# Designed miniproteins, single chains, continued (3), part 73

Each design is a single chain, and the fold is of that chain. pLDDT is the mean over its residues in the fold that is shown.

## One batch from the design tools (miniprotein)

Design m10529
Fold by ESMFold2-Fast:
Structure m10529 (fold): chain A 80 residues (1-80)
Amino acid sequence: SLSPAELAEYELEVTEIRVDKVIEYLEKKNPELAKEAKKKYEEARKRIREAIEAGDYETAMEIIKELEEEIAALYDKVEE
């Protein structure tokens, strides 16, 4: 089984792949939403890395979840 640190790193990598795909889609449909998504991603990634380095894996996982929810909300706005 993965350690808490390995799990946090794994979840971050999976989330980065998912977010990159959503941003690619948003760039084709609504460049302003893509710009907002990129900003949210960059800010969240920094906070996630800081939490992992501090050994605060619960906070890292919560920020990952919040990022996924925010990116999903931007994706949903494309169909409006």
Scores: mean pLDDT 87

Design m10530
Fold by ESMFold2-Fast:
Structure m10530 (fold): chain A 85 residues (1-85)
Amino acid sequence: SMQELQQMQNEVLLLTLRLTDLRIKYMGKLSDEKKKEFEKLYKKGLDLTDQAVDMIQNGAPVSEIQKIIDEGRKILDEMEKIIKE
């Protein structure tokens, strides 16, 4: 539905903004080891958001797009764990 499509677009936008916000706020505060892990997760998160945008534009099934968004949320959770350590 159009509502589901708009919801997915909004979720991708919010995910992208949150990933970027965490990187800007915390990258300079992490140890060198944690910086490498954090940057790897950030890049993976951005790749997943780009994939979700492409899938939405190409009319992929909602269930497939949702799986990619869910993977992106898991990456966000892993980045938040690094910050809390």
Scores: mean pLDDT 87

Design m10531
Fold by ESMFold2-Fast:
Order: sequence, then structure tokens, then C-alpha cells
Structure m10531 (fold): chain A 80 residues (1-80)
Amino acid sequence: SLEEKLREEVIAEAEKFADENGFSPEMKERLIELAERIVKRILENFPDWSEEEKRAILKEALDSLKKMFLVLQKNDEIKA
């Protein structure tokens, strides 16, 4: 289904981002969990949106999560 494809694409991108930025297994798991929750929420709240609109919102949501997790990673490095 479209919803399954969108979920798989977002999760794959989140996994790739975590791996490319050297995230710990714990931080990677948290990013993926939040990405899954965001996908579910967007698809449940905006079922009548076009594929293009859904992709755009999912991209913006994931980009926001990516920025947040980079800040969290930097703070963990300072505390280590």
C-alpha cells in the first residue's frame, strides 16, 4: 500500500541518517521509534491528502527530527 511504502521510505532514511552520523544503538532506536510515530500520526490525521502532500509533510517532519537528534548527539559528546 501507499502508506506502507511511505513508512518504509521514512524508516529507511532515518536508519541511514543514524548510521551515517555514528549514532549509538540507543539513539538510533529512539530516532526510528519517533519517526514511526510521526508517520502514523500524519497518515491518520491527513488520510485525504495527496501522495505529494504526504511526502512533503513526512520529509519536513523527518528533517526536524534529524536536526533535534544532531543536537542531542552533540550534547552527549560534550558530557562524555
Scores: mean pLDDT 82

Design m10532
Fold by ESMFold2-Fast:
Formats: C-alpha cells, sequence, structure tokens
Structure m10532 (fold): chain A 89 residues (1-89)
C-alpha cells in the first residue's frame, strides 16, 4: 500500500471516528479506537487541521479535536482517496 494512500485512509478513519463519536476526541482516544499509534494519529490530525477540516481545542493539559463540518470533511477525504486510487491505474 502506498504511503500517501495509507495516510489518506487514516485521515478518513480519523474523520469518520470523530463524526461517529459526535464529540471532540483526543489523539489518544482516536489512536485507541482506530488501533494505530498516537504518532500516526497526530500526523493525520496535523494534516486535517492544516486543511481546515479539523479544529483543535485546548482542554487543560490535552488537546481535543472536532470536525469543522463533518459532511464536508468526509466528502473531501473520500474524494482524495478516490483520486489517489485513480492515479495508480
Amino acid sequence: LDEELERALLALGVAETLAAAGRPLSAAELAERLGVSQAKVRAALRELEAAGLVTATRDGRRTLYSLADAAAALEELRARIERLREERL
């Protein structure tokens, strides 16, 4: 599996998990739910935040993440994965 496609799939997984939870989640909670390392989740969250799809909020000593617009985020990430798959044809 291509590293770029793997990262895009993880980003979609993060967004889907946030949408399903209906509440802000920490990187640790996302890592536990997705079965991946916190480092990989944090990398995906940084990319999503840079794209404006996720908002980071400080909660004491931890950071909580939420989708700015769940429908828009899921559509954009699914479109990105579809583009990456087509590039490999």
Scores: mean pLDDT 80

Design m10533
Fold by ESMFold2-Fast:
Structure m10533 (fold): chain A 80 residues (1-80)
Amino acid sequence: APLTPEQQELVDKIIEAIKNKDFETVKKIFDYALENFTPLQVQQILAEVLRRVLKEGTPEEQKLAFKAAQYLNDKIMERS
C-alpha cells in the first residue's frame, strides 16, 4: 500500500537527517512518529527509509539506517 503524504514527508526528513549524519534528529523524528502514527504506520515509514537508503545510500548512511531500525525496535519493546 502507498504511504500517506504525511508518512512520505517524514521519510524524506529522516533520509535528509541520515545524509547529514544527524542521528539525534533521526531519533526525534521517530519519537514524533511513535506519538502521532500507529505502530504499523511507523514500521511502514522505517521500511521505506531502509528501502531507499539500501538502494542509493553510502555505507555510512546504511549503517545509520540500521541504527534507526534498532532504535525503533527498542522503543516499541519499551512501550510493550
Scores: mean pLDDT 86

Design m10534
Fold by ESMFold2-Fast:
Structure m10534 (fold): chain A 70 residues (1-70)
Amino acid sequence: MPSQQEVVSQFSQDLADIVREGEARGLSLEELDRRLREVGDNFIRDYGLPRDVAESLIRAVLAARRRRLA
């Protein structure tokens, strides 16, 4: 089984990839949030990622995106 650190690292990379693709495609913050939450739910289900960790990382990514749009 992957370590918790490996799961968190992979999740962070997947979130970064989704943000980059979403920016390239002109996705709204609402669509981006939906996609990030979907990936978070998949990692919680499939790899046992703690929900609070997933939510914290998604919030950080969305906060960074909001700052760039302001």
Scores: mean pLDDT 82

Design m10535
Fold by ESMFold2-Fast:
Structure m10535 (fold): chain A 60 residues (1-60)
Amino acid sequence: MTVEELKEEIEKIVKETKDLDEIKEKIAKLIQSQKDLTVEEAQEVSEYALKLLEKKEKEL
């Protein structure tokens, strides 16, 4: 998966999953499953996920 594909998958997980803990687990598993990510790419994807989670939490 590319960084852009990962960001799209994370966005989908956040939109489709109701439970914040389940979202966090799914995102962590997705990132950990990617073998070819550089440290910089993993950080970018993680920061994107955190921003989406913060927005989701504020909507509760």
Scores: mean pLDDT 78

Design m10536
Fold by ESMFold2-Fast:
Structure m10536 (fold): chain A 98 residues (1-98)
Amino acid sequence: GAELGREAARRGEEAAKKGKEAGSTSAAKGGESAARGGELAARGGDGEMGRRAAEEARSGADSAELGAESGTASSEAGGAVAGIGGAAGGGLAAGEPG
């Protein structure tokens, strides 16, 4: 999970930069959310919940990249889902109700 979460975080951050440069606020926000989700998933480790959170963060990062490139609102939705999944997964892995 940790490696996948870091990958998602990196891709999310890159998508956010591309969205900002393109003038797409939704793509920039989506990328930022995906980056945060990826970081939280990385902190969740390689347990089942951490792995699922990392997969969700990865999906969100992919959506953010696509949104940054196309200028669609899908990047914000994808990033938000990745952020939620990462936080929930990380919390569960740490033994917190989420």
Scores: mean pLDDT 63

Design m10537
Fold by ESMFold2-Fast:
Structure m10537 (fold): chain A 70 residues (1-70)
Amino acid sequence: AAEEAGEAVVEAVVARDRAAFDAAFAAFTKSTPHTPRSVQLAARAELLRLMDEPAPDMRGRVRRAVDQLR
């Protein structure tokens, strides 16, 4: 489900697991086909940036980015 795929994206970014992120994000975008591709690509770029340069409240920041795709 979209909720489960979204949570998988959050956990992958927080864990800084690129392989898990790629798989989870692919599943999540398939479960949200109504979201424009430009929005999906922008969110992916933001999530990759957060994974490369962790910030305070990482889980909150990632969850906000994922919620933009729902």
Scores: mean pLDDT 75

Design m10538
Fold by ESMFold2-Fast:
Structure m10538 (fold): chain A 101 residues (1-101)
Amino acid sequence: MDAGGLIKALENSNSKEELYENLLKLAELLGLSEEQIEALKKIADYLVEKRGLPYGEAGKIIAEIAQMIDSGVSVETIVKYLKEKYGFSEEDAEEIKKILE
């Protein structure tokens, strides 16, 4: 599956298992480290458990974060993007920053 197909699979995730499977496939395709993969899983858990997002919406956000990490985007820029695009609070931004650091 290409990156576009994996992004769509993440957006269409209906369970934690599907979200994690598609996250791992995308991260492997992008060549992300084990540390980066662990961070993405923790962010996915935060989005679902603390923010109450559906798995597909969490998957879409994770796909965007994974692509930003692959592109060398700074943690500060990633959290600013999430605040501006998705209306994340200062508390949400600090938690995500801690996970990515």
Scores: mean pLDDT 85

Design m10539
Fold by ESMFold2-Fast:
Structure m10539 (fold): chain A 85 residues (1-85)
Amino acid sequence: MKKKEELKERIEEAAERLREARAALEAARAAGASPEEILRRDIDLAMARISFAVEVLAVKRAELPEEEKEELLAFAREREREVEA
């Protein structure tokens, strides 16, 4: 129970960071920010994507029942689709 909840919270946090980083990059581009500022936002987005991938890997490697892993992976895929849509 606790481990599944912890992994779900980490996925939600990583997905939120990914959403924020993408929105910040798009806002910077729309505002005509400097190339240096756009680069910083792009790096932030890349780091957020890595963090999200790490949380997905943590679910796959966790000692949890298969059904719980499938639920968490489905949740992660849905959150990723929401951000990338």
Scores: mean pLDDT 84

Design m10540
Fold by ESMFold2-Fast:
Structure m10540 (fold): chain A 72 residues (1-72)
Amino acid sequence: KPQEIGEEAAKKRATSKEPDFMDWLGRLLAELGFSKEEMVRVMSRVMNAKTPQEAGQIVAEAVEELERRRLE
């Protein structure tokens, strides 16, 4: 369901101010089980995203990577 999470992130990025979006993203990543270090990396990449769709794609890829690590 990384694709669904990415889609929600893209919509949130498009409809929210950056501080509200970043607060929402931090909470989401913590709920999904990302470490502090991993959250900083994902949030930094998202801050550099030029479009809502790019931000959503970064989040989707991060969630896929987390799931892959859990299956190790």
Scores: mean pLDDT 79

Design m10541
Fold by ESMFold2-Fast:
Structure m10541 (fold): chain A 65 residues (1-65)
Amino acid sequence: MFSREEVLEIVRSVPGISDEQLKKLEELLKGKKELSKQEIIELVRSVPGISDEQLKAIVKRLLES
């Protein structure tokens, strides 16, 4: 499982992620302490403006962690 800070670091490492997308993800992670890979994928997918390519890059980084 991943902490909120680990999730934010992984997403921030993906090229093309905007500050607005990171801010929205941070709000979605509010109240979450530990997240599974599936929960992270679902939350990231719900962020407006995330492309399939960005989502794929995030999934790859989660699998490598």
Scores: mean pLDDT 79

Design m10542
Fold by ESMFold2-Fast:
Structure m10542 (fold): chain A 83 residues (1-83)
Amino acid sequence: MAAELAEKLAQMEQNARRLAERMAAQPEYRVTIDAKDEFSLAMYRRAGEILAREKGYEVEEEREGDKVHLVVRSRAKAAAALA
């Protein structure tokens, strides 16, 4: 059981990095996640954190009941909208 959890955690880190690359392909990425799905929520949060640390992306999280809305956007796109 502990070994299975450790393996899942390692896979989640790899998936989070690949997910971050996919999210970065778009100037804005929106996803709605069930608050019950802790693994999915953690993976998306990790991906957003990677983008925020490495590329200065903004991560917004909003909870509505049992749903979590996550928005990841590029600061560069926001600046372009003002020009």
Scores: mean pLDDT 74

Design m10543
Fold by ESMFold2-Fast:
Structure m10543 (fold): chain A 90 residues (1-90)
Amino acid sequence: SEKLKLLEEFAKKIKKIAKKYLPKDVAEELIKEIDEILEKAKAGEISPEEALKLIEDKIQEAHDKTENSEFAKEASKEYLEYLEKLNEAE
């Protein structure tokens, strides 16, 4: 579905930002958790909306562990861009 494709693109951007700004161990754990959530969404076990909520929660956990303001800022920017694209999707 188009919503799933947009979610995958958003997740890819978040994984890139995590690798850039977070400590390696925190980044690797976040990436693993995001990939597990995406696999469930692709399998139809959860909706793209539920997957987004779970990814948001994992992003917040990573931020809380590291207090990295640049990670939070870049993640928020990508989230807003994702919402704009989602609103434009048919």
Scores: mean pLDDT 84

Design m10544
Fold by ESMFold2-Fast:
Structure m10544 (fold): chain A 107 residues (1-107)
Amino acid sequence: SPEEVLELIEKIVKEADELVKWAINDPSLSREERQKAILIESSATLTLMLAFVGLRTKDPRLFELVRKSLQRLIADIDEFIAKEKNPEIVAKLKKIKALAEEALKLA
């Protein structure tokens, strides 16, 4: 249902926010790792706004954009994981990816 998709995207945003908060507070992380975490949070937040407006307007074009945004988010996460050596970041990224894949299946 559209409500289940929205709930999953809200969980994605929460997990991405936690990733950014952790990344900002860990001085051992590189500038590149912090920037990638922020980009994932920004992408997740934009996807949430798009889903929220799509559900309220019932515009099929916005639903298609939600699907495309989720696909791009998954691709960006996969690229980040491929270059990431920190196992805690990888675990958080895999969790966000799993939620995004579940949302995409229901979208």
Scores: mean pLDDT 84

Design m10545
Fold by ESMFold2-Fast:
Structure m10545 (fold): chain A 82 residues (1-82)
Amino acid sequence: MTDEDVKIAIKALELIKEGKTVEAGELLAKNPKALELVKEIVEMIAAGESREEIINKLLEKYPELSRSLLSELIDLLEEILK
């Protein structure tokens, strides 16, 4: 898992917000690490975990990831899931 995987996940979610769900799905299918990251965050949000708890858990598992990129990804997911 790298910052590039996070950026791909962010791009896919931005495509979803634009109504380009097929393009977003194809991008995630070609990038299984980005898809897995999105699924993991969605499950944590559904479990009622806070943004800070999600970020801390992800950084413990993937210490190389950028906190700012994870924050952006979580914000986009929360906007889409409401």
Scores: mean pLDDT 86

Design m10546
Fold by ESMFold2-Fast:
Structure m10546 (fold): chain A 72 residues (1-72)
Amino acid sequence: MAKELVEQARRAKKEIEESELSPEELKKGIEQAEGQIEKVKELAKAGKISEKEAEEAIKALEELRETLEKLL
């Protein structure tokens, strides 16, 4: 799960950088990234993923969120 989230976030970041997105699409992307970060934190708290996996997934999602915010 965490590895797939990292891969999806990195792929999304690349696609976003190559795409012309509207401000509404960017805002929705930010909200989705924030929701995924919260989900990863809950999984780590429940012991369902390692702390290392959680940190890597959160970092990738935060990089995605920052990319979306910079395009706004």
Scores: mean pLDDT 78

Design m10547
Fold by ESMFold2-Fast:
Structure m10547 (fold): chain A 86 residues (1-86)
Amino acid sequence: ASKEAEEYLEKAIRYGDLAVEAAKQGDAEKAQEYSKLAAEYGKKAAEAALKSDASAEERAGTAIRGIGEAVQGALAAKQAGAEPGF
């Protein structure tokens, strides 16, 4: 359902932000951990959106946003010297 997809997307955004903050502090381990969580919730958001009765455009939009958050988290982890959590 769209609400479930939105909840997962919100978590992906939160963990992506935490990964960026950890990278800013030079904490490679935390940046990698939060990057992995951002990727996991981004994937769950995309999967939930694709299973919803929403339009193809809405489903694609939510999936793209989820992937975008995962990518941002991974880039933050790389900036801190950690392996991205894709």
Scores: mean pLDDT 71

Design m10548
Fold by ESMFold2-Fast:
Structure m10548 (fold): chain A 65 residues (1-65)
Amino acid sequence: SMAEKRAIAEEAERRGARAAARGDYGQMATLVGEAAKSLGAEPAAGSDAAAASRGGRNVRQAAGL
């Protein structure tokens, strides 16, 4: 459902932001990538914080959020 897609995207962004704040860009990229896969979008590549943040944004857009 749209509510589930929104919840997945929001949780990925929230957890990704916290991981990035700790300097754990690998975990941030993993969380965003897993959310993207769950929503049927291509996952963001790499461990760069900006790229992972863009991935989270694209996950929301791909989910129609």
Scores: mean pLDDT 61

Design m10549
Fold by ESMFold2-Fast:
Structure m10549 (fold): chain A 73 residues (1-73)
Amino acid sequence: LDEIVAKLEAVEAEANAVLEANREKILAALQAAPGDIALYAELVKAVLTQVPGVDEADAEALAAAIAAAHRAA
């Protein structure tokens, strides 16, 4: 359990670093297509797949969940 928590914390730190590095690209994409949830989901997936320890399936699932949450709102 503790080993899994340590891995999740490491992935979270790497994810935050990648998000910060890509912050300007994310903001530019949102400004270019405000309300384009599909574009936002694709951008989130592209950023997350750059994080060591995050596999493509996890990035895809999270992007899909974000898109679904926005459609439900």
Scores: mean pLDDT 61

Design m10550
Fold by ESMFold2-Fast:
Structure m10550 (fold): chain A 95 residues (1-95)
Amino acid sequence: DLEKLREEIDREFVAMMTLPASEKDPAGTLIEDLRSKYPEVRILERRRFGDDEEEILLEYVKRDPKTGEDITIRARIRVRKRGNVYVISIENLTL
């Protein structure tokens, strides 16, 4: 059970982990990708910290693989520039 949940989370992380430094709107690109997968994505807050860091607070609806019911996930996404790439990290605030 725990292993399968981790693999599912890791698959979502892998799609979003790095973008090239030439990307002018890494957060916007990420939001568009999320909206293509979860059309009900709601952006709650978007904050910039200096020139190379941004945080997005958002909600989306995901199906619980254990119950088959829809659950609302609140997540914080952090985008940070590291040399020649943007590194994206996701923090689940619902758990």
Scores: mean pLDDT 67

Design m10551
Fold by ESMFold2-Fast:
Structure m10551 (fold): chain A 62 residues (1-62)
Amino acid sequence: EEIEKKIKELEKEIKTLVDEGNARIQQLMAEGKSLEALKVYNETQSKIFKLRKEINELKKKA
């Protein structure tokens, strides 16, 4: 149950990062700031990758 709860929290964090990242990218693209949008995309993907790794490690213990 502890592991399942932590996995759920990490999955929720990933969803939040996707939603916030997409909103920020859309705003930057609307402003013509394509390079800044790409940076936000790369930062978001890097964070998601780390969280997915954490979820996989927790699943090995479940």
Scores: mean pLDDT 83

Design m10552
Fold by ESMFold2-Fast:
Structure m10552 (fold): chain A 72 residues (1-72)
Amino acid sequence: KEKLAEGLRKIADTLEEKAPEKFGDLADLLRKIADRVLTSEDPYMPYMAQIAVGVAKAVGAGEIIEDEIEEL
């Protein structure tokens, strides 16, 4: 829960630092999902977090965020 949210924030920070012009909107989305993972009792929030990481990999961010994904 806290580890998943922290991991998403790290991924977002890395995307914003390394490629803000390409992944800035994705970084913002990941931060919003991280906040919802911590504050929501919705059983789908951990699933949405995993989908968001999968989308980041699918759109080509995988190489940028490889270290952060290992921490999840």
Scores: mean pLDDT 73

Design m10553
Fold by ESMFold2-Fast:
Structure m10553 (fold): chain A 65 residues (1-65)
Amino acid sequence: MEELEKKRKELAEEAQKLYDEFVDIYNQYIKNPNDENLKKQYNDTKARIEEVQAKLDEIDKELEK
């Protein structure tokens, strides 16, 4: 149990960092929609958030047992 809680905390911190990064990139991208670098960062960060969120969901289901 404690190991899963530690893993969840690490992933939650990673997700929060990625989410903050995503919001910053999104705000920049909205102002510069033709910037290819911002578009790539937006897509890459979104994919990373989805991956971490999926791992968090898996751990949350295990902790709910």
Scores: mean pLDDT 80

Design m10554
Fold by ESMFold2-Fast:
Structure m10554 (fold): chain A 90 residues (1-90)
Amino acid sequence: GLAAAREHLERARKALEELLKRRPDPVVEEALAHVEEALRALEAGDVASARRHIAAARDLVARALERDPDNEELREALRHLGEAQAALDA
């Protein structure tokens, strides 16, 4: 449901924000921007737009994770983005 999707997006946002405080990364910054747009889309009731932004954020986080496969914040963000997408598809 929408509440579960929002909770997972907020957890993904927090993980990416914590990573960016320690390690500036333009790919991670772009992923965070898409997470913020997905949250705004859900507040507006635009589920289709939220899905597109979640997919974009997932692709960017996966790309960052290929460069740093042991990064716990990237793994956590990717997991929560997947859960957010699953919650919207349920």
Scores: mean pLDDT 90

Design m10555
Fold by ESMFold2-Fast:
Structure m10555 (fold): chain A 67 residues (1-67)
Amino acid sequence: SMEELIAKKGDLNGDGSVDISDLLLLVQVMTDPSASDAAKRLADINGDGTVNIEDLVLLTNYILHLG
């Protein structure tokens, strides 16, 4: 469902966990103009339509709360 997809924002590798591997993938999506639309949607954590430093900060804060 769309709710499950939204809840999985940040899970870029699809392993069911949001961790440092997903953070590295988000950085790659930010810097890769050929990144897929699906990857960009998962990396757009704040839902502003752009993958930028704000999304990186949000994902980093989420991961830090898991440790």
Scores: mean pLDDT 71

Design m10556
Fold by ESMFold2-Fast:
Structure m10556 (fold): chain A 72 residues (1-72)
Amino acid sequence: IEEEIARLEAELAADPRNLEALRRLAVLYIAQDDFERANRVFTLLAVQFPEEFEALKEEILAEGRRLKEELE
């Protein structure tokens, strides 16, 4: 997980509009109960992808909670 987060953060540094990286980071942050970082990613998603945001938020929350259950 830490290696995946570091890779995704590097991808976002190179391409701040990388939707796949933003989506996956939010899922991982939610799975780790890091809601502060998850909320920052949601803010970026809402600003950069406003039309997709509502659907993305629902999917990310569901995936993050499922991943958390698997880790525990």
Scores: mean pLDDT 78

Design m10557
Fold by ESMFold2-Fast:
Structure m10557 (fold): chain A 69 residues (1-69)
Amino acid sequence: MLSRETARAVVEAFDRDGDGTLTVAEAVEALQSLGVPEARARAALAPYLGPDGRLTVDQAVDALIEATA
């Protein structure tokens, strides 16, 4: 299982703006960098997506941990 520390480091690397939020595309790319297929990545992110298609860094970290469990 992916550690929270590793998930945080990956998510922070894909937070290109450094504003503490990721787009769904950035979060999918983070998951794909860990070997998660796009379809599984999108499914894991769906519960965390706001109406604008953004997640907080903490929400993205939780999604990465769950998708790699």
Scores: mean pLDDT 78

Design m10558
Fold by ESMFold2-Fast:
Structure m10558 (fold): chain A 89 residues (1-89)
Amino acid sequence: SEEILESQVANLLKQLGLRDTPEIRELARLMLEYVENDLSPSEVARRLEELGRHDLAAEVRKLEGLPRSQQDIAITRLLVEEMRRLDAG
């Protein structure tokens, strides 16, 4: 449910020591939806494009040829590293 997802986002940001800003929250939400709802890389890229993150969408699309396990590692790493970059300023 939406309430559970929002609670999971808040908990994730707290665990990672990241600021709860709208931009960081949106990336955290997408990462959790990717893991929980089994989104394809193409669906993740589309969601990033909708958020105005065409740069990240292009990086995710490059992963479409990889095995799912490698996509999971690369996508979660990409999103976490970007959240940390935004937090650092």
Scores: mean pLDDT 86

Design m10559
Fold by ESMFold2-Fast:
Structure m10559 (fold): chain A 78 residues (1-78)
Amino acid sequence: MIDQLVQQVQQKLSPLLSDQQVQQVGNAVRNALQQLQTQPLETVIQQLSQQLGQVVPKEALSKAANISTNAIQQYYDS
């Protein structure tokens, strides 16, 4: 379920990001998971990566991108 995957991403990122940044990443991941119904996986990942780059500090960006992409891949493969 989308909400559970979003919560898992937020919990993994909470030690690295502020509460507001965690909420923004969670919202971006939720929107990405919903967009998989209408857009190709590659397009969704590209859009998510762009949004994460605007919200997440450079030091945490690679980790946030990996965690978020893994959640999207789990949903897509299920």
Scores: mean pLDDT 82

Design m10560
Fold by ESMFold2-Fast:
Structure m10560 (fold): chain A 67 residues (1-67)
Amino acid sequence: SLEELKEEMKEKAEEFERELVRRYLAGASPQELAQLKAEFVKELKAEALKRGLTEEEADEILSELGL
């Protein structure tokens, strides 16, 4: 369902935030962190669309997650 997919995307976003913190502590530059975030958002949107969400639904969920 849409609700189940929202929860899954939220969990993936939370895991990615932990990864960004780990990379930051390992010395990643702000530019590297921004690139990682951009790539993550692109992949997350692509997966949502592949799973049958509309572009509007995918963008709404990403906005709710602060992405």
Scores: mean pLDDT 84

Design m10561
Fold by ESMFold2-Fast:
Structure m10561 (fold): chain A 105 residues (1-105)
Amino acid sequence: AAAARAARRRRSLLEHIKQAAIDTAKFYGLSEEEIKKLEELLDKVIERYPDDVQLAGLRARAITYAVIEKKWDLAEQIANGELSEEEIRKFAEEGRKKLSDKIPL
C-alpha cells in the first residue's frame, strides 16, 4: 500500500501546486480568460511530470511568473517541456524576487 499512498500524495501535491499558481495569478489581477489559459498550461505540466513534484512545481512557478508578466510565448515553451531545467530555475527565482518587490504588504 506504500506505493499507492505515495501516488495519492503526489496527486494531492500537484493539485495544490496548480491551485497555488491560479490563486497567485488571480492576486496579480489576471482576467478569467487568462486564468483559463494558465490552467491549461499547468495541466500540460502535470501531465508531463506526474511523478516529479519538484520539477512540476518549478515549471508551474515559472509559467505563473511568465503569465503575470504577459510572456505567454515563454509560458507555452515551459509547459511544452522546452528550456533547460537550469534556465527554468533561474527564471523562477528572478520572478519570485521581482514579485516580492511589488507586494504591497
Scores: mean pLDDT 79

Design m10562
Fold by ESMFold2-Fast:
Structure m10562 (fold): chain A 70 residues (1-70)
Amino acid sequence: PVRPLTPEELEQRARALRRMEAIDRAAEDPSPENREALYAALREQYIEDFGWSPEEAEAHIAAMRAAENA
């Protein structure tokens, strides 16, 4: 039908699906485990899709953790 997705496009789609699942799970049950899964998915997006450094991604995630624990 259409051209097949490249391996990079397939990985990007897989990351988006994992992130959506983590968001839904954390919204339904905001346990520490589900929040950590969400942070992991967001970190992956920041680094792989947005091109952030690991340091920038970790700083942003740390700020999110602090806000949620306030």
Scores: mean pLDDT 78

Design m10563
Fold by ESMFold2-Fast:
Structure m10563 (fold): chain A 61 residues (1-61)
Amino acid sequence: SMVDETEARLKTMSLEEQIAFLRETVAKLQEAKANGSPKEKIDELWEIVNLISDRITELSR
């Protein structure tokens, strides 16, 4: 799944790369909402945003 792929990618990324990835994914989520994308797509992007955000928070402790 995209969630599993995202989790694997985050393990190989630096904090700076993870912050950039968060910004990119948030932009995609906002665009998906603006374009009226299916709820399933919006929910998936939201889950990815939360995964990246949680990882950044963990590394920033």
Scores: mean pLDDT 83

Design m10564
Fold by ESMFold2-Fast:
Structure m10564 (fold): chain A 65 residues (1-65)
Amino acid sequence: SAAEEVRREIEEVIERMRGLSPEEARRAYMEMVGRLSAAYAAGVLSEAEVDELRLRLDRVLAEVL
């Protein structure tokens, strides 16, 4: 499903962020935030799914900064 594709992409980016520089991690974070917003607007993800994935992105960004 489209929801599973978006979730997989975000999870793959989260794992990649652990090996990136702080600047690269911030860029990846912003790209994924935009992806989540687009998926929510398109009705692909629920509010709960967006909140969960956003928290995971926030957490990994904090770890690499």
Scores: mean pLDDT 86

